# Designed miniproteins, single chains, continued (2), part 43

Each design is a single chain, and the fold is of that chain. pLDDT is the mean over its residues in the fold that is shown.

## One batch from the design tools (miniprotein)

Design m5482
Fold by ESMFold2-Fast:
Structure m5482 (fold): chain A 80 residues (1-80)
Amino acid sequence: TLREELEELIEKYEEEIANTNLSEEEREYVRRVVEAAKRVLYENADFEKEARELQEWLLEVRAPRMTPEELAAAREIIEK
């Protein structure tokens, strides 16, 4: 059910981007999470590679300033 979980996560995050007052950095983070999930789901991208690239981006940019919910959701996309 990874496909179903990723589809639900994409929908949740796209709604969150539209409805939540996020900072520019937080919006960029959520956007990258959604795009990575879409690549895994629709383009048969390597899950581990996408997870690693997202983690590296988080470390370099805004991981310490992310909300706990955003960090937890991102880790759920990456981890099972």
Scores: mean pLDDT 69

Design m5483
Fold by ESMFold2-Fast:
Structure m5483 (fold): chain A 71 residues (1-71)
Amino acid sequence: SSMEENRRLAEEARKAYEEGNYEEAIELVTKLYKRSGVNVPEELRVGLLAHETGVPREIAEEAVRRAEEEM
């Protein structure tokens, strides 16, 4: 996946969260997780996504849960 698209998804996820659109934020972080690779240890995935996007860990945790349910 391209670094530019991953950056766009992270930026849009943060904006959605700041606007109070939590469902959109979760969907965008879910897309980012699916693109960025799943070989990171599970205990680090949520923290890394929260750091990259700026969303709370609760949003990142829900996104990882949803992504792994769909995989």
Scores: mean pLDDT 80

Design m5484
Fold by ESMFold2-Fast:
Structure m5484 (fold): chain A 59 residues (1-59)
Amino acid sequence: MADDIVRQGVEQATALAREGRVDEAQAIATQAFDQGVDLLVAAGVPRDEAVARARRIAG
């Protein structure tokens, strides 16, 4: 679930970047990353590990 949110956000950001909407792409990527991290932390993953996992999924 958290992994899917981060991946979906990155895909949406990539599509927006292709259209030249770089600011919107950055905003969506940041929101998806933050939400993914928060979901992992809520599931019991330490924040540092949640951040590392989200970064790995994002690329």
Scores: mean pLDDT 79

Design m5485
Fold by ESMFold2-Fast:
Structure m5485 (fold): chain A 116 residues (1-116)
Amino acid sequence: SLAELLERFSAALENLDALSPEEQLALIEELADWLLANFDSWSPEEAALAAQLVFNLLAELARRLGDAETLAEVEALAGRFEALYRAAPDDKAALRAALEEFHAALRGLLARLRAR
């Protein structure tokens, strides 16, 4: 549920400094996987809010690691998702496609951050 996602996100933020970068990346991936798996049960607004939270957590991690390239890519993905949601807030198919693109991009970003 969205409530479970928000609880996990809040717990991650409170314990972010206690987690290794690898553990933080694994948590972000788990949250993104949860979002995609539960997308069909959520309203477009709930899905957009959950996606925004995942983008913000990943951007903060990239910023803390000093990875300007990853930060720019995350901000670009977040901007595309936000623009799509604002243009067609009830288009769940378009939002789902954007989330699938984000999930694929996230796996690439995770691999790059792990290689640093």
Scores: mean pLDDT 73

Design m5486
Fold by ESMFold2-Fast:
Structure m5486 (fold): chain A 81 residues (1-81)
Amino acid sequence: SVLDEVEALMEEIRAANRAGDFEAYLAKDKELGALLRANLSEEDLAELRRRMGQAAVDAKGDAVAELERRREIIVETLRRA
C-alpha cells in the first residue's frame, strides 16, 4: 500500500540521517515527496506543508523528534486522504 511505501521510505530516511549519509537522505526525501504528490490532493499537500513547518519549529533543533513528528503528520494525512 502507499502507507507501507511511505513508512519504508521514512525508515530509510531515518537510517540515512543516523549514518550521516546526506546523499541517501536527499534521494529518499525526494522519492518520498514524489510519492506524496502522486497520492495527495493539493489541499492535503498544503495542509501537510503547514503542519511540517510547525513541527520543525516545535522540535527546536531536535532532528530525531522532528523526523518522528513528520512521520506522524504524513501517516495521518494519508489515512484521511
Scores: mean pLDDT 82

Design m5487
Fold by ESMFold2-Fast:
Structure m5487 (fold): chain A 97 residues (1-97)
Amino acid sequence: SPRDRALKILEELQDLAAEMIKKNNVSQEVKQQIDEHIARAHIGIMLNGPVSLIEQEVNRAVDLIKKEAEKHGDKETLKRVDELETEFKGYLDQLSS
């Protein structure tokens, strides 16, 4: 289902963020902020919350990942986060129907 696919993408975003943080020695404070935004998006999907709020939380997580990846020259993370964001928005569109 689009819901199950969206939830899987959130897991992949969390894993990507964890790898980036470990690889680039990013602060635990940034990790916690990313994890909180992903958790809020996950809860939003589980509760059939407003799509706009789910998208807002994912955008916040993605923006933090991109900012840190750019700061560290982590081109691999930048490429992967763009792919996951595109896939997530595709499934999120199907949840709004």
Scores: mean pLDDT 87

Design m5488
Fold by ESMFold2-Fast:
Structure m5488 (fold): chain A 66 residues (1-66)
Amino acid sequence: MLKEIEEALDEVTGGADTISREQLLEVARRLGMSPEQLAELREALKPLDTLTRDQAIRLLSELLRK
């Protein structure tokens, strides 16, 4: 799971240390997140313009667990 998230992040960002809201949503789509999980992610990202790689990995991991 963690390795799959990291690989998807690298594909979308080219290995960047920061990720935009739009890039994180694209990563979530590539990981096969449900429409409900994507909606929850969109709400969580509303106050944020960018995230660190670690923040993105944590958020995606929590949503993928359920």
Scores: mean pLDDT 78

Design m5489
Fold by ESMFold2-Fast:
Structure m5489 (fold): chain A 84 residues (1-84)
Amino acid sequence: SLPTETKILVYKAYLLHVELGLSQRETAERLGVSVATVSRALRYVRENPEELPELRATLQREEPELYLELEVEVGMQRIQAYLG
């Protein structure tokens, strides 16, 4: 299993890139990490999609306030994309 800090980073990268539609560069800038780190995180999700519920649960447990903020942002982005 991945370290807790890595699980948190992987799920944040997934939310920002896959759910919010940010580029890998924009995701890296927002997370304060390298583009290479984001690329590795996204590769992990692509190779292990069954781990997403555990990655989500880890972020929710360890950083509940940030988890809620990101989920609200994802919901708002989805509404904006749907309504124009």
Scores: mean pLDDT 87

Design m5490
Fold by ESMFold2-Fast:
Structure m5490 (fold): chain A 55 residues (1-55)
Amino acid sequence: SSMDQQLEQVQRQVQQQADQLRQLLGDPTTSPEQIAQQQAQVEQLVRQLEALQQQ
């Protein structure tokens, strides 16, 4: 279904953004602002995923 496709897409986006955050955290030259922005993006996607799972 369309909802199943959207769920899978958001799951992949969460994984990609979480991987990016991990890379930023491992880089000592990364600014705290950049980390905060990436963390906020991951949190937003997680909330979207939770909303989709509740149907």
Scores: mean pLDDT 84

Design m5491
Fold by ESMFold2-Fast:
Structure m5491 (fold): chain A 77 residues (1-77)
Amino acid sequence: MGDYYYQLGQEFERRGDYLSAGRYFDLSGDKYREEGNYEKAYEAYTQSARAYHLAGDVRSALRSGGKAQESRDLAEE
């Protein structure tokens, strides 16, 4: 459920646990994408990329950013 993982991501971000926040926002994006909600997937993956960047996990940030771009393109097509 995309909303559930998004809320978990926000909770970990609030606590300053950016690595866990990135993981849950990424899971949220994956769930929204499975649901065909590409707009919310884009938002979730964008938050994931930001959180991973703040955590210093550049590789995961780039992966989540790529998924965000793909979701944006799917939302427009």
Scores: mean pLDDT 86

Design m5492
Fold by ESMFold2-Fast:
Structure m5492 (fold): chain A 79 residues (1-79)
Amino acid sequence: SDAAIGSGGAIAGMGGAITANLLVKQGKVDEAIKVAQQGLDTAQEALRRAPDDPTARRGVELAQAGLADAKRGITGKYG
């Protein structure tokens, strides 16, 4: 269902962002970028499959923020 797809994308996007944040705190910026990108790719695929689902869209927004923070080597406010 669209709700299950959107929830999966949001969990993947947020989880990627949180994990990337922890990796940045450990000085592992390259690994943080890779994890954040994987979360974003999963969130974007969920949005592609459920384009009208606001949860899927929110997942992409969170993943984009996490990737941007990882690329700048900074920690975001997640969790």
Scores: mean pLDDT 77

Design m5493
Fold by ESMFold2-Fast:
Structure m5493 (fold): chain A 68 residues (1-68)
Amino acid sequence: MAFREGPLSEEEQRIVDRAREAAEKARKTQSVSKGTAASLLYVAAEISARRGDLETAEESARAAEELA
């Protein structure tokens, strides 16, 4: 099954963290483009969904749509 709980790999966790930071920078400081932040958030949403964290996946996908 695609559902799997537990901590992300170090690489996967860095992607999720970068996406969240990029979204805040795009909204607040504009130092990151909205398109780049949206792309990272979609990747983070997919990783979170595969881990079974549907709440984080939904939040990441919504943030990506708002920035796109």
Scores: mean pLDDT 73

Design m5494
Fold by ESMFold2-Fast:
Structure m5494 (fold): chain A 73 residues (1-73)
Amino acid sequence: GPAPLPAALQALETLDKAQLLAFVDRVAGLTPAQRAAVREVLAAAPEEDRAETLFKALASFGIPVETLEAALA
């Protein structure tokens, strides 16, 4: 079924771009190449879209919402 979008995305929205870039380093399950790609996409994103851009990028690499919630705790 569809993952509950609001809680993890809302938590990411409380972080600025620098904090989100630091958060990417804490996310398990990314290869070095995938982590670099996520950082590049996030750095290029407008501030308003930062959290949504990161969430979508991590989802595109198969990172489950449970992994994001664990890293946010």
Scores: mean pLDDT 77

Design m5495
Fold by ESMFold2-Fast:
Structure m5495 (fold): chain A 68 residues (1-68)
Amino acid sequence: MLSEEELRSLGGQIERAARELRTPEMAAVLADLLARLSEAKSLEEKREVLLEAQGRFHELAPDIVLTP
């Protein structure tokens, strides 16, 4: 289970990598992540959102390693 600090690190890594890749698919992942994080009211909801975004990111860019 990821800590709040690890979740912040993961979110930052996804944002940076998505901006570097500059694909429409990555832009969609980033936009969805930011929208869902703004709506999340609990740490558990934020964790679920970030783990889902990490999974989607890995499907689109399996060669890029994200570490919390």
Scores: mean pLDDT 76

Design m5496
Fold by ESMFold2-Fast:
Structure m5496 (fold): chain A 93 residues (1-93)
Amino acid sequence: MTEYQRDFLITVLVSSAYFALTLDPNSPVAQANLKATLAFTRELAGEEKNPEIKDLLLRLAEVLDKVIANPDMDQEKVREEVEKLAEELAKEL
């Protein structure tokens, strides 16, 4: 995988996570999207050679896992955490 391909995949992943967080977390569509995004985030983190990017991906995975487990979480706070992680990822790309 080239660095540009990795950067593109991370961008798609972040966009998918953000979109899922705009939905009702109890909807089948939101749950499916969050679970798929979590699995993909973990896969990218496992393949990642840059320790800073790997840490940020693992932190994003933790946030997604918490939302899936606790759909009643404050969605605004969760979105803020994802946005901060997305900004930090963008700085490393």
Scores: mean pLDDT 77

Design m5497
Fold by ESMFold2-Fast:
Structure m5497 (fold): chain A 66 residues (1-66)
Amino acid sequence: AAALAEARRIVVKGTNDAIKYAEKGDLEKARETLDEAVQRAEAAGMSPEAVANVRKNLEDEIERAA
């Protein structure tokens, strides 16, 4: 339970931070933040399939926010 909850927290925080950078027009920092969030979620025990879904969703949200 703890590992999944931690991974989810990392994803939510990373998504919010990435969107904020994208809204400012800083796409480089938005992508860096996305990569960090995905890496941390994977380290926290998120499956490769879940990591791929998170990356896709974050990339889509960055594109929409920019």
Scores: mean pLDDT 75

Design m5498
Fold by ESMFold2-Fast:
Structure m5498 (fold): chain A 70 residues (1-70)
Amino acid sequence: SPVGEEVERLLEELERLYRDGTLTDEDISRFAMRLNELTLEAERRGDRRTLRLADRAMERLLQIYLERKE
């Protein structure tokens, strides 16, 4: 689905910025807001596959966020 493709693209961009050491707090906020919007859209569509993908992406974002706070 187009929503699922955008979630995958966001996860790839998150991992790239994290790997490159260029990820900012503004990026984390941007990813969190967009991922929340995509989750709501997937729920409206009944897209269970995309919901699981978005959940995994949000969990990854949370892990990175918590590591930065240590």
Scores: mean pLDDT 86

Design m5499
Fold by ESMFold2-Fast:
Structure m5499 (fold): chain A 77 residues (1-77)
Amino acid sequence: DEELEKEFEKKVEEIEKMSVEEILEKLRKLLETTPDERKREVLRLAIEEIEKRRNEPLEYIHLIMKSTIEGLLELEK
């Protein structure tokens, strides 16, 4: 679906402009408001992985976020 790919690309672009702290804060807020336990698990794993890799290059954090967005979108199918 071309429109879903476009939304994914837009979210990735927004995340690439964010700092590690901004990404973590956004993920924590999303976790607080998400009732789906499978989505909560994806978000928890992303937060833990990013916190462990805070000293890694920002590019690694962006890769984790891309995988997280893909996982969340798969759970909506």
Scores: mean pLDDT 76

Design m5500
Fold by ESMFold2-Fast:
Structure m5500 (fold): chain A 81 residues (1-81)
Amino acid sequence: AEERIMEATRKAVEFARASVAADGSLDEAKATALIPPLVRELSEILGKELELPDPSASAREQLAELERRLREAVEELKKEL
């Protein structure tokens, strides 16, 4: 039952690694390009439709909103387990 949460965590870690610039900061262009496929993959893994963050917001703001929604989805999933 926790396997979905673990898989979602792996996808988030892969995204974080792919979105990092050489200095260890967030690469805004890479992050922005990878957010929509990440949202799709997380929605499939969790079995719950996650809303796409506002595409006009910064990558940091989009990630903060996605993290909040992912946390809510994980808590709902835990209640159903």
Scores: mean pLDDT 74

Design m5501
Fold by ESMFold2-Fast:
Formats: sequence, structure tokens, C-alpha cells
Structure m5501 (fold): chain A 77 residues (1-77)
Amino acid sequence: MERIEALLAASPPTAAASGRRGAEASEKFFLEVKKNKIVLPKSPINEELSKLKEEEQLELEKLRGMEQGIRLQEAAA
């Protein structure tokens, strides 16, 4: 989880505690992080680092998607 926190800290989303805007800002931030990963040079060390970041990012996206799905169902119900 430290990697995600470091990435979030690197990009100052300002007042993320300001409600839903924070969630949307985080989503765009993650998309930008994915683009940033592409610029990493292809090498053994960087490849492993990229895999770890990608897996952690995907896991976070899954959790967010699941939360969003639950909220959508509750809103629909």
C-alpha cells in the first residue's frame, strides 16, 4: 500500500477530503500513473518494479470498481 500512497503524495490532488471530487481526482490520477509507467525503461529491475506497481494498481482499481458497483446497486435499489 505504501506505493499507492507515495504516488498519491507525488501528485498533490489538493483537498481530496472535499467529498466526491476527491474520488474522481484519484481516478484520473491513477490513469496518469499508468501512462507514467510506460516511460519506464525496459530492464530486469524496472520490469519487476513495473509488475509490482501494475499489480498494486490493478488491485486498487478492483476495490474501487467493487465499491462503485455496490454504490450503484444501492442507488438503483
Scores: mean pLDDT 60

Design m5502
Fold by ESMFold2-Fast:
Structure m5502 (fold): chain A 69 residues (1-69)
Amino acid sequence: MTLEERIRRRIEEIRRRAEEIKDPDAKLNLLSMVRLAERLLEEGRLDQAQRVVDAGMEFADQVEAEEAA
């Protein structure tokens, strides 16, 4: 699996997780990160795309923990 393929899979995972988020502002923020990561991928900026995906995963973890509290 290439780095590009791995980033695309993680973008799809973030998108699926965003659909389960109840807070509309948090959902919109996460979807904005998905769009940014997609644009960086299209530009061939793999390191930047990976960084955005990592931040998106961390943000999703945080929001899910807050909603579970």
Scores: mean pLDDT 85

Design m5503
Fold by ESMFold2-Fast:
Structure m5503 (fold): chain A 95 residues (1-95)
Amino acid sequence: SLEEQLAARKAQLAATLEAYRAAAEDPRNQVMLRLAPAFEKASEAVANNDIESAKEQLEKIRAIIEELLKEGLLSEEEAEHMLEKIEEIEKELEK
């Protein structure tokens, strides 16, 4: 059913966000460490079907990406790629 498909997509999205959070536990990855708290909160919000809170955390992730770019920890190309992925996640949450 459509509801089952939507639930499956939300579960896959939550799993993807959790995988990013887990990767950030590697202390050699400073970029992911700074993003991890917002990804963790976004994943939790999606799991609780709190789309408003999930969107708020994605907005915080965008701000952190911009900060990392200004600090020289991300290239312009890396930042654009990450922001594109965040936009894809936001579009999925609108469904």
Scores: mean pLDDT 78

Design m5504
Fold by ESMFold2-Fast:
Structure m5504 (fold): chain A 87 residues (1-87)
Amino acid sequence: LREEIERELRELEEALERGDFKAAMREARRLAALVDEAARAGDLETLEFARRRLRELAERAEDEGVRELLELVVRHAERAIEELRRA
């Protein structure tokens, strides 16, 4: 799971650097699904890693639609982390 998230994060970063809005949106959606999988697995370490990297990429995103989607995925990871830490 962590290796999959690391690969998708790299692909997202490369899409953002190319200005490939469609590829960036696709990779962001894949990352959202992987974040959900990490949350269901209780993988706090992977969730914290993904949250940090996604926030960094969201700050660098020039397209507002991509930025908004990445910010949604960050908030999703943050909620999952909070719930797991309470358990």
Scores: mean pLDDT 82

Design m5505
Fold by ESMFold2-Fast:
Structure m5505 (fold): chain A 80 residues (1-80)
Amino acid sequence: NIDINNIIDSINVSIINSINNDYTSYGKTVTPQMNRDWQQAQKLLQQRDISTEEARQRVNDAAMTLANFQLRREMEEREK
C-alpha cells in the first residue's frame, strides 16, 4: 500500500538529509528557524489540512528560503 503520508515523510526526510549534508560540508548547523518551518510543514501535512500540491509548494518554499539564506551568508563570507 502507498500512503500519501509516507510519501510526504520520505520527501521531507530526503530534503532534510540533503540540507544537513550541505551544512555538514560547510561546518554549519541547521538553525532553529529552519527546524520550526519544517516542523510546521510536517504538522499541517499530518493533519491533512492542506493538499499534497500545497504541501509540495511549502516544502519547496522552505528549501528556497534555505538556499537564499546560504547564498547570502556565502556572499558575506566572501567579503571577510
Scores: mean pLDDT 55

Design m5506
Fold by ESMFold2-Fast:
Structure m5506 (fold): chain A 66 residues (1-66)
Amino acid sequence: SEEARQLAVEILRAAGIPLETAEKVVDLAMKGASVEEIAEILRQAGLPPEHARGVAEAVKLVLDDS
C-alpha cells in the first residue's frame, strides 16, 4: 500500500539514508529484493552491517504487511 511505502521510506530516512536512496531501496524491495540485497545497499550507503541488516528487515516487514 502507499501507506506502507511511506512508512518504509520514513524508517530509512530515520536511519540516516537520503530520500533519493530510500526511495530506490523501497522500489527494489517492492520488486522482490531480499533482506540480504537491501542490507548490502544500505551498507554501501554507510550503515554499519548490523544496523543495515536490522533496517532491511524492518523495511521488508512493513512492505510484506501491505
Scores: mean pLDDT 83

Design m5507
Fold by ESMFold2-Fast:
Structure m5507 (fold): chain A 55 residues (1-55)
Amino acid sequence: SPADAALAAFQEALLDEIARGRPAIDWAAIGARMGVSADEAEALYLRAMAAQTPA
């Protein structure tokens, strides 16, 4: 699903940020590599996480 794909992309971005030794999640950097704004990247991640929880 699109939500699963978005979550997988964010996991890869987070692992890259961890490997770079950054102390916090840089949503601007994640947004840039996904082609969206920092706010959109955070919102998309939260939506993907919500979609993973069974209703």
Scores: mean pLDDT 68

Design m5508
Fold by ESMFold2-Fast:
Structure m5508 (fold): chain A 75 residues (1-75)
Amino acid sequence: MSKEEIDKEVDVAIGIIQLAVYLVAARREGNKEVEKKAQEGLDAVTAAYNAGDFDTAIALAEQYIKEIEELDKKL
């Protein structure tokens, strides 16, 4: 693997960890809307990562994290 590919895999891993943190926090607080969004994000990012599409996985992680942040501001 090139250093660029390794850096992309690390970025995907960070996105997965952040979505997992949101999922656990949402479950603890009973925020079902954030819980559902975090689970959808984890499923989408994991599918892209398993397909070897790190750019798509990073983009999906960023999108779902932004959507969760917007939901948290509204609730």
Scores: mean pLDDT 82

Design m5509
Fold by ESMFold2-Fast:
Structure m5509 (fold): chain A 75 residues (1-75)
Amino acid sequence: MREKAREAVEKLSDEQLFKLGMYAYLVEDPNASEAVKKAAAEKVKELTTPVAEEAGISQEEARKIALEVAREKGK
């Protein structure tokens, strides 16, 4: 299951992975407003929904795996 999720995440474009990392950063930023954090969280969900559906996993698990991949590529 996790391996299939990683394969699904790797099908995302570099642009989509970059945006995912950026939105995740905004969600965790203590200086960001509540409205910005909410909007960023919704964008993360939009980007991870296809991964969750393709891999047959939960939204939260898809989000976790996608953010791990985005962070690794951002190094």
Scores: mean pLDDT 75

Design m5510
Fold by ESMFold2-Fast:
Structure m5510 (fold): chain A 95 residues (1-95)
Amino acid sequence: SEKIEKAKEEAKKIAEEAERTLTELHDGSPEQVREATLEYLQKLQQLSYENPESALIYSEVAAGVVTGGRLIEAGESIEKAKAAIQEHLKKALEL
């Protein structure tokens, strides 16, 4: 549906923003990474609440962002964090 396609485009943009933010914060403190991750989670949760028909799309991207942020907090590579975000984005786009 048109609403679902719009949600997929919005979710993709948020995933791309999160990847950029995590790349910039890769050498930052775990606290900075956690704060940024929580801000993206809150944004995606708000979009899920406002767009219940697209909630699964936003929830899938939220899972990717949280996983990516957790990997960076744990000292894993930015490549692994991006891969986690992209895997969840791919699942969201298949909905």
Scores: mean pLDDT 87

Design m5511
Fold by ESMFold2-Fast:
Structure m5511 (fold): chain A 79 residues (1-79)
Amino acid sequence: MSPLLQQAERELKALYVAAAEGDEAAVRAHADRLTGILREAVAQGDSETVAVARRGLRALAAAQPSARPLLDEVLAAAE
C-alpha cells in the first residue's frame, strides 16, 4: 500500500472523529492536510489514493452538510 494511501486513510478517520465531536478547527486542519495529500497523489498518478480519498470525502460531506463547502474544496484538489 502506498504511503500516500495510508496518510489519506488516517486523515479521513481523523476528519470523521473531529466532525463527530463538533471540532470545526480540527476538521479544517485535517481537511487542509488531506488537500495536500490529494494534490501530491494526482501529481504522481496515484489513482488508488485519489479514488479512496474522494469516496471518503463525498460520504463525509453528505453526512455533515455544514462542512460540505470545506470538503468540496478538498475534493476539487483531486480533479
Scores: mean pLDDT 78

Design m5512
Fold by ESMFold2-Fast:
Structure m5512 (fold): chain A 60 residues (1-60)
Amino acid sequence: SDKEFAEGVAAAAQELIKMGYTPEEAGLAVIRALKKSNWTETDVEKIVELAKEIAEEMKK
């Protein structure tokens, strides 16, 4: 559901914030990770891993 999807996005973003990313960086990285998966990835751990890679690429 839309609610479960939103909760998963929030959870993934919060994990990146705990890792030291800003809320803006975390949110953008999570959105880009989901877009790269064509919005099909629902596993929070996989979303976090992909978003972390994207966030590191954004720093370069």
Scores: mean pLDDT 77

Design m5513
Fold by ESMFold2-Fast:
Structure m5513 (fold): chain A 68 residues (1-68)
Amino acid sequence: NKEDAQKFLASIDTQEEALIAAAKKAGKDVELLKRAIEVQRKIAELVIADKYEEAEKLAKEFEEELKK
């Protein structure tokens, strides 16, 4: 819903740098994490704009991208 999407955007704006730094220190795939954050931000923006079908489509496309 829009409220959850707005809370996510506010939260990720303060946490993104710390999450990336933690992932880098742990030797995790930082590029994959950055991509996941980018996609989640876009989905949240679409939900806030009442574009729920586009948000769902983007989420499914990202899931298929991860399978390749």
Scores: mean pLDDT 78

Design m5514
Fold by ESMFold2-Fast:
Structure m5514 (fold): chain A 62 residues (1-62)
Amino acid sequence: MLTEEQARELAVNVATLHLLRGQSREDAKAAAREVLQKHGISVTDEEIDELLAEAEKRLAEL
């Protein structure tokens, strides 16, 4: 099983890939939420928005 930290990192990477492919923020957010749910992690909308902000930051650094 992934740790919470590993699952969050995976969620950020998945969101970054969705954004890189030109998909919407809503699609990236849904994909990140799905990753976290598959690993048993409950998140608030605020936490998902924070993960999206990190994904957008990583995309800008590419």
Scores: mean pLDDT 80

Design m5515
Fold by ESMFold2-Fast:
Structure m5515 (fold): chain A 82 residues (1-82)
Amino acid sequence: TVATASKFVTAPAGTHTVTLTFTAPSSGEYTVTSTVLNLRTGEVRVASVETITAAAGETVTVDVTFTAPEAGQYIVTAKATQ
């Protein structure tokens, strides 16, 4: 089972934390991979990989911390796999 959440961010250079939420489609353990896409360069960086246990229908909250190398627009995505 797979769930995905994304957030568009306009950020200055520096370190930022973005909170993403998704609903767990089934109970169990999920591997959540968070990535940040720099819309100017097309570069994708992995911000974190973590394991979360959730019940079916539970709202899962993920805090993604990333460093923006330049001021601009970014897409932060969290993908949960089971």
Scores: mean pLDDT 83

Design m5516
Fold by ESMFold2-Fast:
Structure m5516 (fold): chain A 73 residues (1-73)
Amino acid sequence: VEEAAGRLARAVLLQAQGRTEEAEALGRELLERYPMEVLEEANERLRPAVRRAVELARAGRTEEALAVLEEAA
């Protein structure tokens, strides 16, 4: 779950930064590697941190965004 959450967090940050192709590649790997139940649990774990992390990433504060998501994972 922690590994899935970390990878999902990275995909979210890439999407927020406009790196759509890289985010989609990670998303596909996540769907192939992890069952949906694990991804849903990872998403719930990250949910309170995702909004703030996305806002930080869009502001160019990528290191802080990563720290927020890693703390939630």
Scores: mean pLDDT 72

Design m5517
Fold by ESMFold2-Fast:
Structure m5517 (fold): chain A 51 residues (1-51)
Amino acid sequence: SMELERKIKEKNEEIKKKMKEMEAQGVPVSVIAGEALRMVGEQVDFLLKER
């Protein structure tokens, strides 16, 4: 649905912003990658329940 498409785009932007914040704070790349993966998994689970 169009609603699902919009939510995916919004969540992707939120994840990108969070990653940039962590990079600016000097968080190690491995930790940032782990957090990004966790956030993606959480968003996917939420969106799957939306359909």
Scores: mean pLDDT 76

Design m5518
Fold by ESMFold2-Fast:
Structure m5518 (fold): chain A 61 residues (1-61)
Amino acid sequence: MSKEELLKELVERLKKGDVEGALEIVKNSGLSTKEKAQLLLEAGKEAGRPDLAAEILEELF
């Protein structure tokens, strides 16, 4: 999955409040720790759910 596809999927899951689904996407992405963090922060902003992005980051790191 491309980074653009990952971002789009994360935004949709965060909009729905699907934290577990968002976590699975990030864990299965194969991205570096820094890339995962950046992608989550970006998706959280686009979804209007930076709170959920922060909680997922705490779970991952």
Scores: mean pLDDT 80

